# Designs tried in a protein design run: designed miniproteins, single chains, continued (2). Part 115

Each design is a single chain, and the fold is of that chain. pLDDT is the mean over its residues in the fold that is shown.

## One batch from the design tools (miniprotein)

Design m7996
Fold by ESMFold2-Fast:
Structure m7996 (fold): chain A 97 residues (1-97)
Amino acid sequence: MEKLKEIVKKYLESLGVKNYKIHKILMDSSGLNYIAIVVAPDLEPQIIDIPEAGLTIVITPNEELAKEAEEIVEEGIKEGLLAGQIVERVREFLESQ
């Protein structure tokens, strides 16, 4: 978990992002891939894959959308979905906003 938080931090800092909060980091049903939900009001909503870390970063502009993204991710995990399948549901949700 500490290592994943550092990867998220380094990535966001590389983009010049100073105002962000890691909302939650969740593990998919395989136990091998992670989804990090981030609140970054200065960024457009987007999804970023870091395959070398088994990590996908979900960028949301506010806490409300971050909580809704968390619910989508948790539902997908309960259904036994892998990160890639869960991420497509999150992408559809963000694009509908």
Scores: mean pLDDT 84

Design m7997
Fold by ESMFold2-Fast:
Structure m7997 (fold): chain A 107 residues (1-107)
Amino acid sequence: MIQKAKYYIDEAEKLARSVLGAARTLLANLDRFPVEQGRDAVESLERALERAEKYIDEAENLAKQITGKEGQELIKKVNEVRKMLEEARRYLDEARQALDAKIAAQT
């Protein structure tokens, strides 16, 4: 159980870091991307974010079944990854809004 929870946390954290980095890069360079490429990038990152959220939900469910200090440490890591996912979501939401504004300005 502990090893399975750690596996899901590690997978969620890897995805969260990748999505956060990519979302920041996308937002910073939106004006340099064709609208279609920007849209595809946002959709791809949204799918990766959803996968990370599923992994962290599984990790939290497993961690809640573990009593004592090890369970508490796993919940702490779950919360750290959730904060990273929330930050990534904010960058993706800003990127979507900027793309929508760019599309509106071109029509």
Scores: mean pLDDT 83

Design m7998
Fold by ESMFold2-Fast:
Structure m7998 (fold): chain A 89 residues (1-89)
Amino acid sequence: MSPEERRRLELLARVEELIAEAIRMITDQALRDQIQQRLADIGRAYGESGDLDALIRQLIALVQWAIGTVTDPQVRALLEEALALLREA
């Protein structure tokens, strides 16, 4: 594994932690279910392809959408931190 791939995987692990924290704080069950379903679809696509670039692009799109839909400032802050890390990946 290249040092670049390792760096990306370490960033993705932190992104996963931040998204999981954000999901736990969301009280709207429908929104929580929608985010979890999209994450499951993204994870499945990555499992089939191994394409890190596609994974990162899909996670960026999901997180950007989620930031636009959440109203809790703490949830938004976690998602914004995740987005910043994804842009570094």
Scores: mean pLDDT 85

Design m7999
Fold by ESMFold2-Fast:
Structure m7999 (fold): chain A 87 residues (1-87)
Amino acid sequence: VIDYDPEKEEEYKELLLEIFEKVVDKVLPTLSEEQQKVLLEFLEKLKESIKKDSTEPLLEFLETLSEEELELIRKILGEVYKEFLKK
C-alpha cells in the first residue's frame, strides 16, 4: 500500500527530474537549435513547477508554444514516461 509520505514524494520528484534530464541529454544533439531552446526552457519550467509544487509555470509556458513545439514536448514526455515505467 502506497501511503502519502512527504519524504517519498520528494524522492519521486527527484527521480522523475533525473529521468527527464537523461532523456533531454540523449535527444538534445538530434534537435535543431530552435528545438533545443524550447526543450531546455520546458525543462527549466518543469523544475520550477516541481520546486513550487504548482503546475502553473509549466502550463503558462505551454500556452506560448506553437503546435510543432507542443508536438516536440509530447514526444519527449512519451520518452520520459517509457523510462519511468522501466524502473
Scores: mean pLDDT 74

Design m8000
Fold by ESMFold2-Fast:
Structure m8000 (fold): chain A 81 residues (1-81)
Amino acid sequence: HMTLEEAKELLDKVIEFVKKNNVPLTDEQIDALVERLNKTDADPEELKEYLQKKIEEAKSENGPGAKVAIETLQRLLERLE
């Protein structure tokens, strides 16, 4: 359904949203996002590698939303199949 590029764009938008608002996603929102990401027309390992890269990038950031972004990325990574 989604290309790898579209999945990356979606992840970038979601992470920017949680950084800006400094509010964690609900479990329902995480579930919906995972379901959508699992429909990506790409190697699942490439998507997981992208999430890991985004986690490392977020760890290097100094900002109020960075912790929430890291938490969100980790929750997604743990639930991807």
Scores: mean pLDDT 80

